Designed miniproteins, single chains. Designs and how they scored, part 54

Each design is a single chain, and the fold is of that chain. pLDDT is the mean over its residues in the fold that is shown.

## One batch from the design tools (miniprotein)

Design m1980
Fold by ESMFold2-Fast:
Structure m1980 (fold): chain A 61 residues (1-61)
Amino acid sequence: SATLQQALDAVRRGAEALAAGDLKAAREHFERAAALASQLPASDTAGRVLGRHAARKAAEL
């Protein structure tokens, strides 16, 4: 789905920001990924795993 692709793109941008040392940008991207993943159906296991991972990453920053 387009929403899943957007969530994956947000995780990628978060990881890139984290690698660059931009913790604020990394948090914002991971928060966006978690929000996008929350819009996916509960039956989307990949989306739910991605959302939990992104939320945890944002909380750690």
Scores: mean pLDDT 86

Design m1981
Fold by ESMFold2-Fast:
Parts: sequence; C-alpha cells; structure tokens
Structure m1981 (fold): chain A 70 residues (1-70)
Amino acid sequence: EAQEALANREELFKRHVEVALAAGAPKELAEEIAELILKALEALVAGDEEKAAEYLEKLKKLVEEFQKAK
C-alpha cells in the first residue's frame, strides 16, 4: 500500500492537514507538518532511512515549537 499511498499523495496530504487542523494547528503549520510526514514516507519507500529520519526530526521540532507558542 505504500506505493498506492504515494500515487494518492494529494489525498494523503489533505488527510494529514485535516488531522493537524483538528488538533488546533494553523493552516500554514498544518501544511508544513503534512509535507514533512509525506517526505519522510517517500524517503522510506525509496530506502533512504537517513533522509526519512531527518524529516522526522524536523517534524518533531516543528511540533515542539507549535506547542511552545500555544
């Protein structure tokens, strides 16, 4: 299903944006979070685990900054 999820990248992005918005994130931040999740998934499918880990670290920092800002 990973290849199918990537073929439907736009739908997956939309889903993650909706989840972030429901959690109270502003639209711009929700889009950044969704994009980092998708980039991490794309790197994993490509077999680039190091790049995937970098995107996940960026995602963690972005979420932490959001929580800190309220």
Scores: mean pLDDT 76

Design m1982
Fold by ESMFold2-Fast:
Structure m1982 (fold): chain A 66 residues (1-66)
Amino acid sequence: MEEEIWREAEEALLIIEIAVTKLDYKNGRISKEEAIENLKRVLERAKELGQPEAVKMAEDAIKEIE
């Protein structure tokens, strides 16, 4: 139960991190290179956790910024 709860919380945090990274890039708070690096880290973590929605969101965000 605890492992499942933390796994779900981590998925939500990954999705939030994708959204925050996109907003930070749009507002000029981080560079394009930093945004892509952050999104690639999120993508790797999403793949490790087996979360297809987060994987797709991270991949789409990387393509949008590139």
Scores: mean pLDDT 79

Design m1983
Fold by ESMFold2-Fast:
Structure m1983 (fold): chain A 88 residues (1-88)
Amino acid sequence: DVVKENQKKIEELEKRIAEDPNDAKAWFELGVKLAELGELEKAKEYLEKAIELDPNNAEAWYALGVVLDILGKSEEAEEYFKKADELL
């Protein structure tokens, strides 16, 4: 059950963040899961937090770029894709 698996993963990630607010990977994974569910504004917030904590996570820059593009911020998305590429 994909819905139950996603909900359980989200709850586990939220618990990790509650126990360690500096767990950049947990913020990143939660942001990606929220983006997959179409919760784009919340995904943006969590991915921004992931980048704040770990600015070298190329995947986080790329994921935030994708979210920004879907939100209609294509020029901002291009800058984030460029940053992701620079980190590879």
Scores: mean pLDDT 84

Design m1984
Fold by ESMFold2-Fast:
Structure m1984 (fold): chain A 64 residues (1-64)
Amino acid sequence: MDADVLRGIGDIHLALGKMAEERGDYEGAIKHYEKAISLYREAGDTEHAKEAEKFLEEVKKKLE
């Protein structure tokens, strides 16, 4: 699979995670952020993967 395609799908999941978070759907946000991280890692995009990991960490804290 092309790295640009993987990164693009990762960007979509990152956006969906943010939208889920805005709606208070923290479980949905977690799933989307985890998918984005996986896709960015497969694309070799370490910087975007780390950014998505920060969003995941923040939303997990909201569930406590």
Scores: mean pLDDT 84

Design m1985
Fold by ESMFold2-Fast:
Structure m1985 (fold): chain A 116 residues (1-116)
Amino acid sequence: SLKEQAEKAKELAEKSKDPVEQGRLYIAAARLYLQAGDYEKAVEFAEKAIEVMPEDSPLAAEAYMLLGRAYLKLGDYEKAIEAFQKAVEIARKIGNDTLVKEAERLLKEAQEKLKQ
């Protein structure tokens, strides 16, 4: 059912004419695919969200967090590190200290996994 909800969010995103609404819906799809364990689809829709949104938006930071988490689950630790570094950069620009701390924690986790 999570996968069915993700597919519905994807379809709504594809029908939207507003790039910000498309980005929000692609983020919803990525989150649902991540929860469902479809990590490749989570990457795909996080990337689509990033493509349609302004780079300095709070939504872009959320999309990079989802991208990093999906790569972390796939074992692609170098790509996870890159995504979390971008999330930290955006979170600092928008002044979201809570998101900076969260992204830095996940960045450290990905770096530790890369050492193993």
Scores: mean pLDDT 89

Design m1986
Fold by ESMFold2-Fast:
Structure m1986 (fold): chain A 85 residues (1-85)
Amino acid sequence: MEAEELKKEVLETLKEIAELIKEKAIEAIKEGKGDVSEEEIEEFLKKQLEEAEKLLEEKIDDIELLKEWLKQGKEALEKAKKLMA
């Protein structure tokens, strides 16, 4: 149960980071700084999230690793939010 809950929290944190990256990338494209489409960014992020979910499922019995990933993910999300404010 704890490992499953940690996996869900890590995945939710990664989804929030992906949404922030998407918003920033779309902004860059509109400013003429991006060479990719919005659809390509969405598909790339979706694929990365699916791969991350599979990795989390494979490591579900490694509670310490999941806790470390959650901490790193939350730190990355906090930094991303501050940079976008």
Scores: mean pLDDT 73

Design m1987
Fold by ESMFold2-Fast:
Structure m1987 (fold): chain A 67 residues (1-67)
Amino acid sequence: SDEELARETAQLLARKKARELEARTGEKPTASVEQLSDDKFRITVETSSERVEEILSLEELLAIARK
């Protein structure tokens, strides 16, 4: 359940970052979430001109979900 909540939270953050990047650049973003291990996730959002990458722990994602 915690892993599932963390994955859903990471996907939500990826969508949020993609919207922000699109608003800033005017370019269509791509967004992806990759589970690196049981306790680490990578969020990547990018356009042709800019790339944003963030690695978040399970604990960090659960803290965000609790907001």
Scores: mean pLDDT 82

Design m1988
Fold by ESMFold2-Fast:
Structure m1988 (fold): chain A 70 residues (1-70)
Amino acid sequence: SLGEEGLKLALKLYEEAIRYAKQGKLELAREKLKEGERLWEEALSRHAIPKELQEEYEEAKERAKEAIKA
């Protein structure tokens, strides 16, 4: 489904953001975070997404944001 595909892609981008942040590549990490946010907003606006998938997305987003701050 579009919701599952959108979440899967956003999660991959957030995983990349964390990886770049750990390597000190903060600008690349922020770019990946923005891409994930944009794709998720697109999926949310076009498809009904189950609450549990939304919760997974928000948790992954916060993890990526914390990695960039550290």
Scores: mean pLDDT 78

Design m1989
Fold by ESMFold2-Fast:
Structure m1989 (fold): chain A 85 residues (1-85)
Amino acid sequence: MEELAREGERLLEEADRLAREGGELAREGRYEEAAELLEEAARLAEEAARKYREAGDEEKAREAEEAARRARELARKLREKAAEQ
């Protein structure tokens, strides 16, 4: 299961990077681009959660699921802001 846990860690790190970049774009008012990055971050975090759960790391799986949920919620709000511009 070491391979799955390693993949989960890599995916979650990439998701965090994209979420931070998306947050910065949102601060610049680039809401549509920010939402796209947050949507990708959520997808990677969800994949990470699957890898962690299969590896038996329920705590990290839960953490990744929460990261995915937050990224999706933010992306939705940013899509709404983009429509208002």
Scores: mean pLDDT 86

Design m1990
Fold by ESMFold2-Fast:
Structure m1990 (fold): chain A 61 residues (1-61)
Amino acid sequence: HVGELFRATEDFPQLLPTMLALRKGDLVEVLRVVNDNFLLVRNLATGEEGYVPRAALERVA
């Protein structure tokens, strides 16, 4: 859901210009749920935004 916090469970490369690279342990905020496979998120440490696979994330709270 929008506004929820997630943590990256693995490193994830930027595969497309619209996607966000993640490092394991990065905290992200959900900006939009795109579909069952992808979220639009903001990295809380860098402020960068992009699409990431849901499977690379876990809920923090």
Scores: mean pLDDT 81

Design m1991
Fold by ESMFold2-Fast:
Structure m1991 (fold): chain A 73 residues (1-73)
Amino acid sequence: SMPSDEEIDLALARMEGEILAKLGDPEEAAEAARKMYEKGYSEEALQEMVDAIRARGELESAEAAERAIKEAL
């Protein structure tokens, strides 16, 4: 079965979060969140990215991304 567009977006958001966690840069995480919002990613996909960063223990990057999302909404 082919995944839905929503399932693909969630998977891409999770991968982006894992990359951002490896970088460990809160400013880069906030910028990525803004760019994903501008590209039309859903709130669920944006939250998936934040959750992926947080799951890797990069709390400052997760908080920066979450603040950027709240400011964009």
Scores: mean pLDDT 85

Design m1992
Fold by ESMFold2-Fast:
Structure m1992 (fold): chain A 72 residues (1-72)
Amino acid sequence: VKSLAENIRKLAEEAIADPENRDVYEALILITLSSLPDKELGREYAERVLQAVRDGNLEEAKKAIDELEKKL
């Protein structure tokens, strides 16, 4: 549970730090969150994290991941 949240945080940080490979990190974030049993929760937080990554807003990405971790 916590390791999943930590993994998503690392992927978000890498996506923002490495724009040339951002599509790869975005795909990994989406795949990881789509594997959650609660598909609606996974979709909601995937959309929020991906938008934050695209905006270069690491603080919003981390906030979304922290909220998700509390719901797991």
Scores: mean pLDDT 80

Design m1993
Fold by ESMFold2-Fast:
Structure m1993 (fold): chain A 70 residues (1-70)
Amino acid sequence: MTEEERLQRLRDLVRELAEPKYGKEHADRIAEAAVDVIRGQLTVDEAAKKAGVTPEELARLIEEALRRLQ
């Protein structure tokens, strides 16, 4: 799996995990924020603030998505 394919899969998994609670548009923003964290562009705190979720919730979603990417 390429780095780009892995990041797309991470985005898809975070979106899938977030959509039931946050809805599609908010889940899309959370997924982009998660990718920004993994790319090193934003800290978890900065990305969570941008996405409108807590840092703890964003970290949890990233951890769960990464667990599923094995």
Scores: mean pLDDT 85

Design m1994
Fold by ESMFold2-Fast:
Structure m1994 (fold): chain A 76 residues (1-76)
Amino acid sequence: TAEEYVEKAEELLKEGKYKEAAEYALKALMLLLKEAPKEKIPEIIGAILRIIGLMLDGKYKEAAELGIEVAKKFLK
């Protein structure tokens, strides 16, 4: 589930495995996107694109932290 991917991302972040943490946070957001109501889709897509941009810049810790924050907001 998206929740399980967020938990894995948080564990990896604590271990200093920032790239893997960002990848799991991105996976959580992609799962949330599949079940998102139409009005929330643009916000989730925007977050995914920003996370990908941070990862391309090598900012894996920032990407993971942002991805976890956004995923938790939509998991309510």
Scores: mean pLDDT 84

Design m1995
Fold by ESMFold2-Fast:
Structure m1995 (fold): chain A 91 residues (1-91)
Amino acid sequence: SVKEKLRRAARKARWAAENVDLLDEEQVKELQREVSEAGRGVGEIDPDLSGQIYTQSSRFRSYILSKDRLKKAQESLRETSRLLEQAEKKL
């Protein structure tokens, strides 16, 4: 279900925020894909929230892959988790 995808993505984003230094490139790409897929599932109900989730998924990927913006990556991942939790409550 969309709720299960949102919940799983939110948990993964929260874990990633606490463990950003441990994420490799493939793990970041996988997380971005899961977050984007979960956010897309909300698009018909709340297009703005879906767009915000997509924006954050692009930001944390960029920040983590650059490795010089890990604090910004953590902030983006925490915001991602919050937005996904907000989306779950709307369904």
Scores: mean pLDDT 86

Design m1996
Fold by ESMFold2-Fast:
Structure m1996 (fold): chain A 61 residues (1-61)
Amino acid sequence: SEYDELVEKLRELIKEKDKLSTEEFIEKLYELVPELKDKEIKSKEEALSYFYGYVAEVFLS
């Protein structure tokens, strides 16, 4: 499903977060979840917070 594919790609991005710069991590997240691009994300922690919020809103509501 689209959900399973998105979650798998996001898990891979999360596994690589310590190897990516903050800017690289955020840009990769925007490629996977373009809806988050209107958020002014400044850290990997904010990026993960917005990602979990997106998943809860779109797939768990």
Scores: mean pLDDT 76

Design m1997
Fold by ESMFold2-Fast:
Structure m1997 (fold): chain A 58 residues (1-58)
Amino acid sequence: GEKEIEEAIEKIAKTLVEKYGLSKEEAEELAKIIVENALEGGATPEQILKGLEEALKN
């Protein structure tokens, strides 16, 4: 749902700031694009969030 989408955007944005040195504003905008593209590709918000948790663990 909307909550899982917001959580996915927040987690991606934090990763972009921490690993790639983007500003918070740039990271949030890019995170929205990434999540939007994943949803258009057929991923559910829950799948995106779980995939992020697994990717961030590596």
Scores: mean pLDDT 78

Design m1998
Fold by ESMFold2-Fast:
Structure m1998 (fold): chain A 67 residues (1-67)
Amino acid sequence: MVKKIKELTKELKELPEENAVERSNKLLEMAKLAVEAGLISEELKPMSFEELLKKAEEIAKLAEEAE
C-alpha cells in the first residue's frame, strides 16, 4: 500500500495545476490507501473532504519517510 501512495505522490508532482480534477482524485486515492495502511484511519472517518485533501499532502511526506 505504501508503494501505491508513493506512486500517486509522483504522479501528483507530474500533473500540472490545470489538472485539478486528476489531482483531487489521486489525493483521495492516496488518503484511502493511507487509511488501509493505518496512517490516518481515524482522521478519514470524522474529517471533511477539504481536511482530507490537506492531510493527503502530509501523508505523502510520511509515506516517503516510512519507506
Scores: mean pLDDT 62

Design m1999
Fold by ESMFold2-Fast:
Structure m1999 (fold): chain A 97 residues (1-97)
Amino acid sequence: MIEEFEKELKEAGVSESTIKAVKKLLQRADEAARTLPPEEAVFELEVYRTLIDMILTLEANIAKKQGKEEQAKKIEEVRDKVSAYLDGRIAELRARA
């Protein structure tokens, strides 16, 4: 999943530094979900979800300002996929708590 999001962000023309930041947050989310008690894992995943959403929304807005509407739409589509993925993991953790 993380490798697929990295690929889709590269195809959407997101900067390498931003892709690296999002990838690190996703890796931290995976580690938290595996190692922390469910309540603590949920809290950390909600924080990472919010940070990734903000980062990718900013990237999409920059693309829109540059007249790259199609690129912005692709970034927003990947943002929404990442949010859905993390929301699914949060729901699974809540069911185990």
Scores: mean pLDDT 87

Design m2000
Fold by ESMFold2-Fast:
Structure m2000 (fold): chain A 85 residues (1-85)
Amino acid sequence: SKEIEELLERAREALRAGDAYAAAEAAYEAAVLAFRERDLAAMEEAVELLEEALRLAREQGEDTLEIEIRLGLALIMLGVLKLEE
C-alpha cells in the first residue's frame, strides 16, 4: 500500500529529525494498516521503526511508556500475522 509506504517514510524522517514520538506515531499507524492489509513485510518494518523510536526516546531521557505500549501492541499484531501464514 502506498499509504503504508508514506507512513513508514514519515517515521524514518522523524527518526532522522530526532523526534521519537512522531516516529512512533507514524510507525504505529503503519503497523495498524499493515495488520488490516495482512502485509507481513510492512508490519516487520513498522515494528523495527518502533524499536528505533523507543531507543531514541531512551537516549533523550524521554518517558517511554506510550511508545512501549504501541510497540507491545504492534508485536501482538505481528505474531497474529505470522500464525496466519
Scores: mean pLDDT 90

Design m2002
Fold by ESMFold2-Fast:
Order: structure tokens, then C-alpha cells, then sequence
Structure m2002 (fold): chain A 63 residues (1-63)
């Protein structure tokens, strides 16, 4: 799963889809955090920050 997410992130970056690349990278980090037993509180915080970043970028690129 993590490897597939990283591959999708690289493909999105090559296609110029920076937002999608960041999203896939963040999903890979979250999966790695779950595998290492990081607290759900920390994982939720990372998800919320990621969602805010993606929302801002989408709003900025939508003219």
C-alpha cells in the first residue's frame, strides 16, 4: 500500500498534478504512522493539516 501511494505521488508530480502528489505522499505517511503505532490523535492532526493545505491550493488555482 505505502509503495503504491508513493508511486502514485511520483506519477502525479510528473503530470504536474502537485496537489494530488502531495495528497498521495500524505496518505503514505499516514499509513506508515499507523504501521509504527503512532497515536490516532497525531494521525488525525496530520490529516487535518493536509486537508487544509490541499483546500487552500485548490482554491488558489481555481480562477
Amino acid sequence: MIEELLKKAEEAKKEGKEDEAIEYRLKAVIEAMKEEGVSQEEIDAVKKVAENILKEKKSSSLE
Scores: mean pLDDT 74

Design m2003
Fold by ESMFold2-Fast:
Structure m2003 (fold): chain A 59 residues (1-59)
Amino acid sequence: MRNPGVEYLMRRLLLSEREAERLLTADDEELAQFSKALGIPLERLRELVEEARRLTREA
């Protein structure tokens, strides 16, 4: 079964499943790299990842 946090990130950011999985488990340095690669402000990306992690914990 697909992780609901991974599904959330795939839909919100149009990422592949592998990219979404990496983002869900990313540390602060990796989040900064994703922010630059996706052109999304780091603070917004952190909000999306925290929501994805919340969905994962509630599954």
Scores: mean pLDDT 80

Design m2004
Fold by ESMFold2-Fast:
Structure m2004 (fold): chain A 75 residues (1-75)
Amino acid sequence: SMEELIEQGVKELNELTKKFLEIAKDKPESERERMLQKIRELAEEFYRAAQVGPEKARDALEKMKKEIEEIIKEL
């Protein structure tokens, strides 16, 4: 269901954000804030896509997960 998809997206976002904050804790605050802003933009794209429909929501969730993982890998 769309509700389950949104709940999954929120859970994934929260876990990835937690992981990012743990790894990025020793990075300069300005760099950390720039990366957090990118994560927020990806989350906003997912929530917007969820309002359109399940196909858009799944695509945006996959993009959000992949791009946040890439941000973490570059830390």
Scores: mean pLDDT 86

Design m2005
Fold by ESMFold2-Fast:
Structure m2005 (fold): chain A 118 residues (1-118)
Amino acid sequence: MVKLVESGGGTVPVGGSLTLSDKGSGFNFSSADWAWFAQTDRTPLARVASISADGKTVTYDPRIEGRATISVDFSNSTLYLDLRDLQPEDTAVYYSVAEGGESVPLPVFGEGVKVTVV
C-alpha cells in the first residue's frame, strides 16, 4: 500500500517562498508519475505541476508557471514543490499525487498540506 507524508505547509507573507515535500513509501518512486494538486476557495481541485517517472516530462499550470518547480529525489523517494512569489490567490490545500504507473494503477492522493498567504 502506497503512503504519502506531506510537509512544508504553513503561513507565508505575500511575495514569500516555501518548499512542500512528500516522502513516499510502499512503492518505487521511479515507477510512478507524480503531481501536485491544489484546491482553493476560488477554484476546484486542479493539477498545479506534474513530472513523469523518467523526469523528462514536466508540466505546470499556466497561473503558476515561472513561480513553481516540481522535482523528485529518487534516491530518497521524496517529491518536492518549490513555490515562489506567492500571492493570496495561492492560498490552498496542496496534495501530492501518484498518478499511475505499474506500481500505482489509479491516482493516490496524500492527506494534503495547507498553505496560507497573508
Scores: mean pLDDT 76

Design m2006
Fold by ESMFold2-Fast:
Structure m2006 (fold): chain A 79 residues (1-79)
Amino acid sequence: KLLEELLELLKKETDDVPDEIIELYIEELKDEDEEVRVRAAIALARLAKSEESKELLRELAKITESEKVSKAILEALKE
């Protein structure tokens, strides 16, 4: 639900990154390796241009069980 909404918004917001790469980052958020999830979260946060996509990322930061992923999202969104 949340990841599906984020994926569709990001696909509409960016032309410079292929849809396949955005899809890869969304799938990497579900990875068993926390460092993979952190890197994907930062990449997705940097692609977010609208307040709508940024709010979805803030919601993801609230529901994630990983403090590292949560912090990575919030720090990347401060840019």
Scores: mean pLDDT 81

Design m2008
Fold by ESMFold2-Fast:
Structure m2008 (fold): chain A 87 residues (1-87)
Amino acid sequence: MAAEFGARVAEAAREAGVPEELARAAGEAWAAALAYFAGELSEEEAERRAAELRPALERLEALLAADPELRARFDALVKEVVAAYRA
């Protein structure tokens, strides 16, 4: 379920130390990607979601680029959520 997966990604991002607003954006982006690849989201809707999330995701990427320790924690925790979902 894309929404549940997104919520778990957002939780992992918060545990890594990402601010709540940006953690939610990361979760929504991952949920939208999962829904798109599952055939549950049209290309038009996926593009609209990406446009809405872009400012928050750009802020997140800037934060992670400025803090390599935070990036490492974020990547590790998100990877665990993705691996658990695929298992």
Scores: mean pLDDT 81

Design m2009
Fold by ESMFold2-Fast:
Structure m2009 (fold): chain A 60 residues (1-60)
Amino acid sequence: MEEVERLREKYENAEKAKKTLEQLAKDSTPEQQGAFRNGVKTAEKIAEEYRKKAEELEKK
């Protein structure tokens, strides 16, 4: 199912963004860490949304 594959790709991209932001948080100044940590939380929520939608379509 093409739509499921597309959602899986978006999930993977969101996971990659999360990993990049986690790395930036570790390598950044203490002042910047809060902003990168918030970015990680946002990317995690986006990835979770795409994962759930892909699973719903796979079951239907």
Scores: mean pLDDT 78

Design m2010
Fold by ESMFold2-Fast:
Structure m2010 (fold): chain A 62 residues (1-62)
Amino acid sequence: SHMEERKKKLQEEIDKLTDKLVEIYREIRRNAADPERVAKLEAEYQELMDKINKLREELKKL
C-alpha cells in the first residue's frame, strides 16, 4: 500500500540522517581544539536533529 511504502521511505531517510549525526559527532570530537569549527558542527547537528524529529512525527501520523 502507499502507506507502507511511505513508512519505508521515511524510515530509510531517518536512518540515513542518523548515520550523518554519528559522523558529525565524531567530527566534533576530532575538532575539539577548534571552537569555531565545533560551533558550526553543533549548529549542523541541531539542524539535522530537527529534521529527524519532523520525519519521526510524520511517521507517527501514518
Scores: mean pLDDT 87

Design m2011
Fold by ESMFold2-Fast:
Structure m2011 (fold): chain A 91 residues (1-91)
Amino acid sequence: MMQVGNKLTVRITAVYSDTLAMGVVTAADPAPTGLKVGDRVVIEGKFPPKVGDKVTLRFTADGKSYVLEGVVTAVEDDTTITVEVTGYSVV
């Protein structure tokens, strides 16, 4: 179960605008319900990403939409971000 303070690593695979991108989960500790390493997430934030930026990750599992809010804590190779979870909800 994902909780505040948990970490997620996402590789950005496409940038659609300065506020919208797509990524793939490369690590999760622990993974939120339905989310697995290799799964795609929609990323709402600022691109290119910087440490301290707020992001919202959206994904779907079992017919439900999930929203994860977080803060970027690390950026590697301008395409991989580590996010610390600050909020998690089902919509």
Scores: mean pLDDT 76

Design m2012
Fold by ESMFold2-Fast:
Structure m2012 (fold): chain A 80 residues (1-80)
Amino acid sequence: MEFSPLQRARRAAVHEMVKEVEKLAEELGVPEAKAQEIFSQVLAEHAAALNAARTEEEIRAIAKEMLEEAKKRLEEEKAK
């Protein structure tokens, strides 16, 4: 089974974002369950854009925006 380059890029981007979100949550002291909830919300909000992306560069740009949004929400959670 071989994924298309775009499917592979989307899968890789999501996997890397999950890893970075979990790492940041641990560093900030945010519970893993809450970090997963925040990332799931960000992923849902950006799913249409990720699926519409036509290049690997577009996928990476969207992934960067998603990661920054997730980081912002994690920092807001820490500020409580």
Scores: mean pLDDT 80

Design m2013
Fold by ESMFold2-Fast:
Formats: structure tokens, sequence, C-alpha cells
Structure m2013 (fold): chain A 92 residues (1-92)
């Protein structure tokens, strides 16, 4: 199924925009359930905390990823599984 990765190397001022994007993806997935979205954010601790909160609220009951996953020093991933896309995951 369709997968999307969004990489944002920005500071705290872009967090509200990121949150809106996550909400839009979540709303669309509730109707289709045909895609997943991964967010990679490099920035401050305040931005990380805000993204983690947004990811947890959106990712509730949506998939295997819960909250925020750290990938490097200032880059971490929030994975939003839209609907139950376990079919795509199991093929990996």
Amino acid sequence: KQKMTIQIDSNDKDIDKIYDILKSMSDQSKKSGDFEVNFIYGGSKKGKDKLKKAANSIDNGSGDYQGMKKSSSQVFSNAIMTGKDQHSISKS
C-alpha cells in the first residue's frame, strides 16, 4: 500500500504546521485507510515534545508505532499508521 515519509528539518516555529499536517492525514485515513505517514523531525526538545503529543493523539488505535522513535542525535521519527495497514508491514 501507499507510504509517505515527510522530513522536516526545522525549529519550533514550524511545529504548528507539522501538527496540522498530521491531523489532516489522520482525518483522511479514517475514510480510506490506504496509506501510512512517517514524520522525521530534526529540532529542539520543545518541538519533539509537541510532535510526540500530536503523534500519540493521532496514532491511537491506528498501528504498530506508538509515539516518537529516536533515530539520531537531533532526528527522530513519528510513524502514523493510517487505519490498520498491517498487510504492508507483514510483507517486510
Scores: mean pLDDT 47

Design m2014
Fold by ESMFold2-Fast:
Structure m2014 (fold): chain A 77 residues (1-77)
Amino acid sequence: MKVKVTVTGLTPEQAEGLANAIRYAAEQAGGKAEVKLTDDGKTVEATIEVPSEEQAKNIAEGVKKAAERLGGTAKVE
């Protein structure tokens, strides 16, 4: 299962922290994440590849909640 998540409205420090959290979550799920910091480090673009649809949904929900807590906006595709 492959999921793309884009988070905007972050500071560079918040974006880096979220990027690390996404990589860690994907690794825990037995998968991997390709994470890019764009827009001067303020936007997180992540492509998450995990073995199950349930794990993909759990990671996407976690990222959305984390983004909202940081004052950002998350888009999942």
Scores: mean pLDDT 83

Design m2015
Fold by ESMFold2-Fast:
Structure m2015 (fold): chain A 72 residues (1-72)
Amino acid sequence: MKEENIKALREFLEKAKELGLDEKFIEIVEKIIEALENNEEYSLSDEEIELLHEGLAKVIDWKVENKEDFRK
């Protein structure tokens, strides 16, 4: 569960870097991964939430172009 989620987030992080997503978005994802590894509650700021929404929108667009399933 936790390890699978961390692995998925790390794969997402590498993909975000390949897609040229904002450096701040990448940093936020890395902090979330660290918090999960430490079993810690990470409090996102409004700015961080906005950046996550922007990054997710780009990833969703990329996945939609690939039939919504990157693994397929």
Scores: mean pLDDT 67

Design m2016
Fold by ESMFold2-Fast:
Structure m2016 (fold): chain A 54 residues (1-54)
Amino acid sequence: SFTDKFIQDALNGKITPEEIKEKIKEILNRPGPLDGYDRSLIDSLKEVLKKLES
């Protein structure tokens, strides 16, 4: 899936921590409430970011 590819690219150093932060902001700034997919995606991106910044 797009999410799986994005996470793999991030872990392989193809996506910067800044790009991950921007993706999280993009999702949070969308109009309306977050659905379950968006929440799961944010959680996954935060875990990747935590690993990269550890």
Scores: mean pLDDT 75

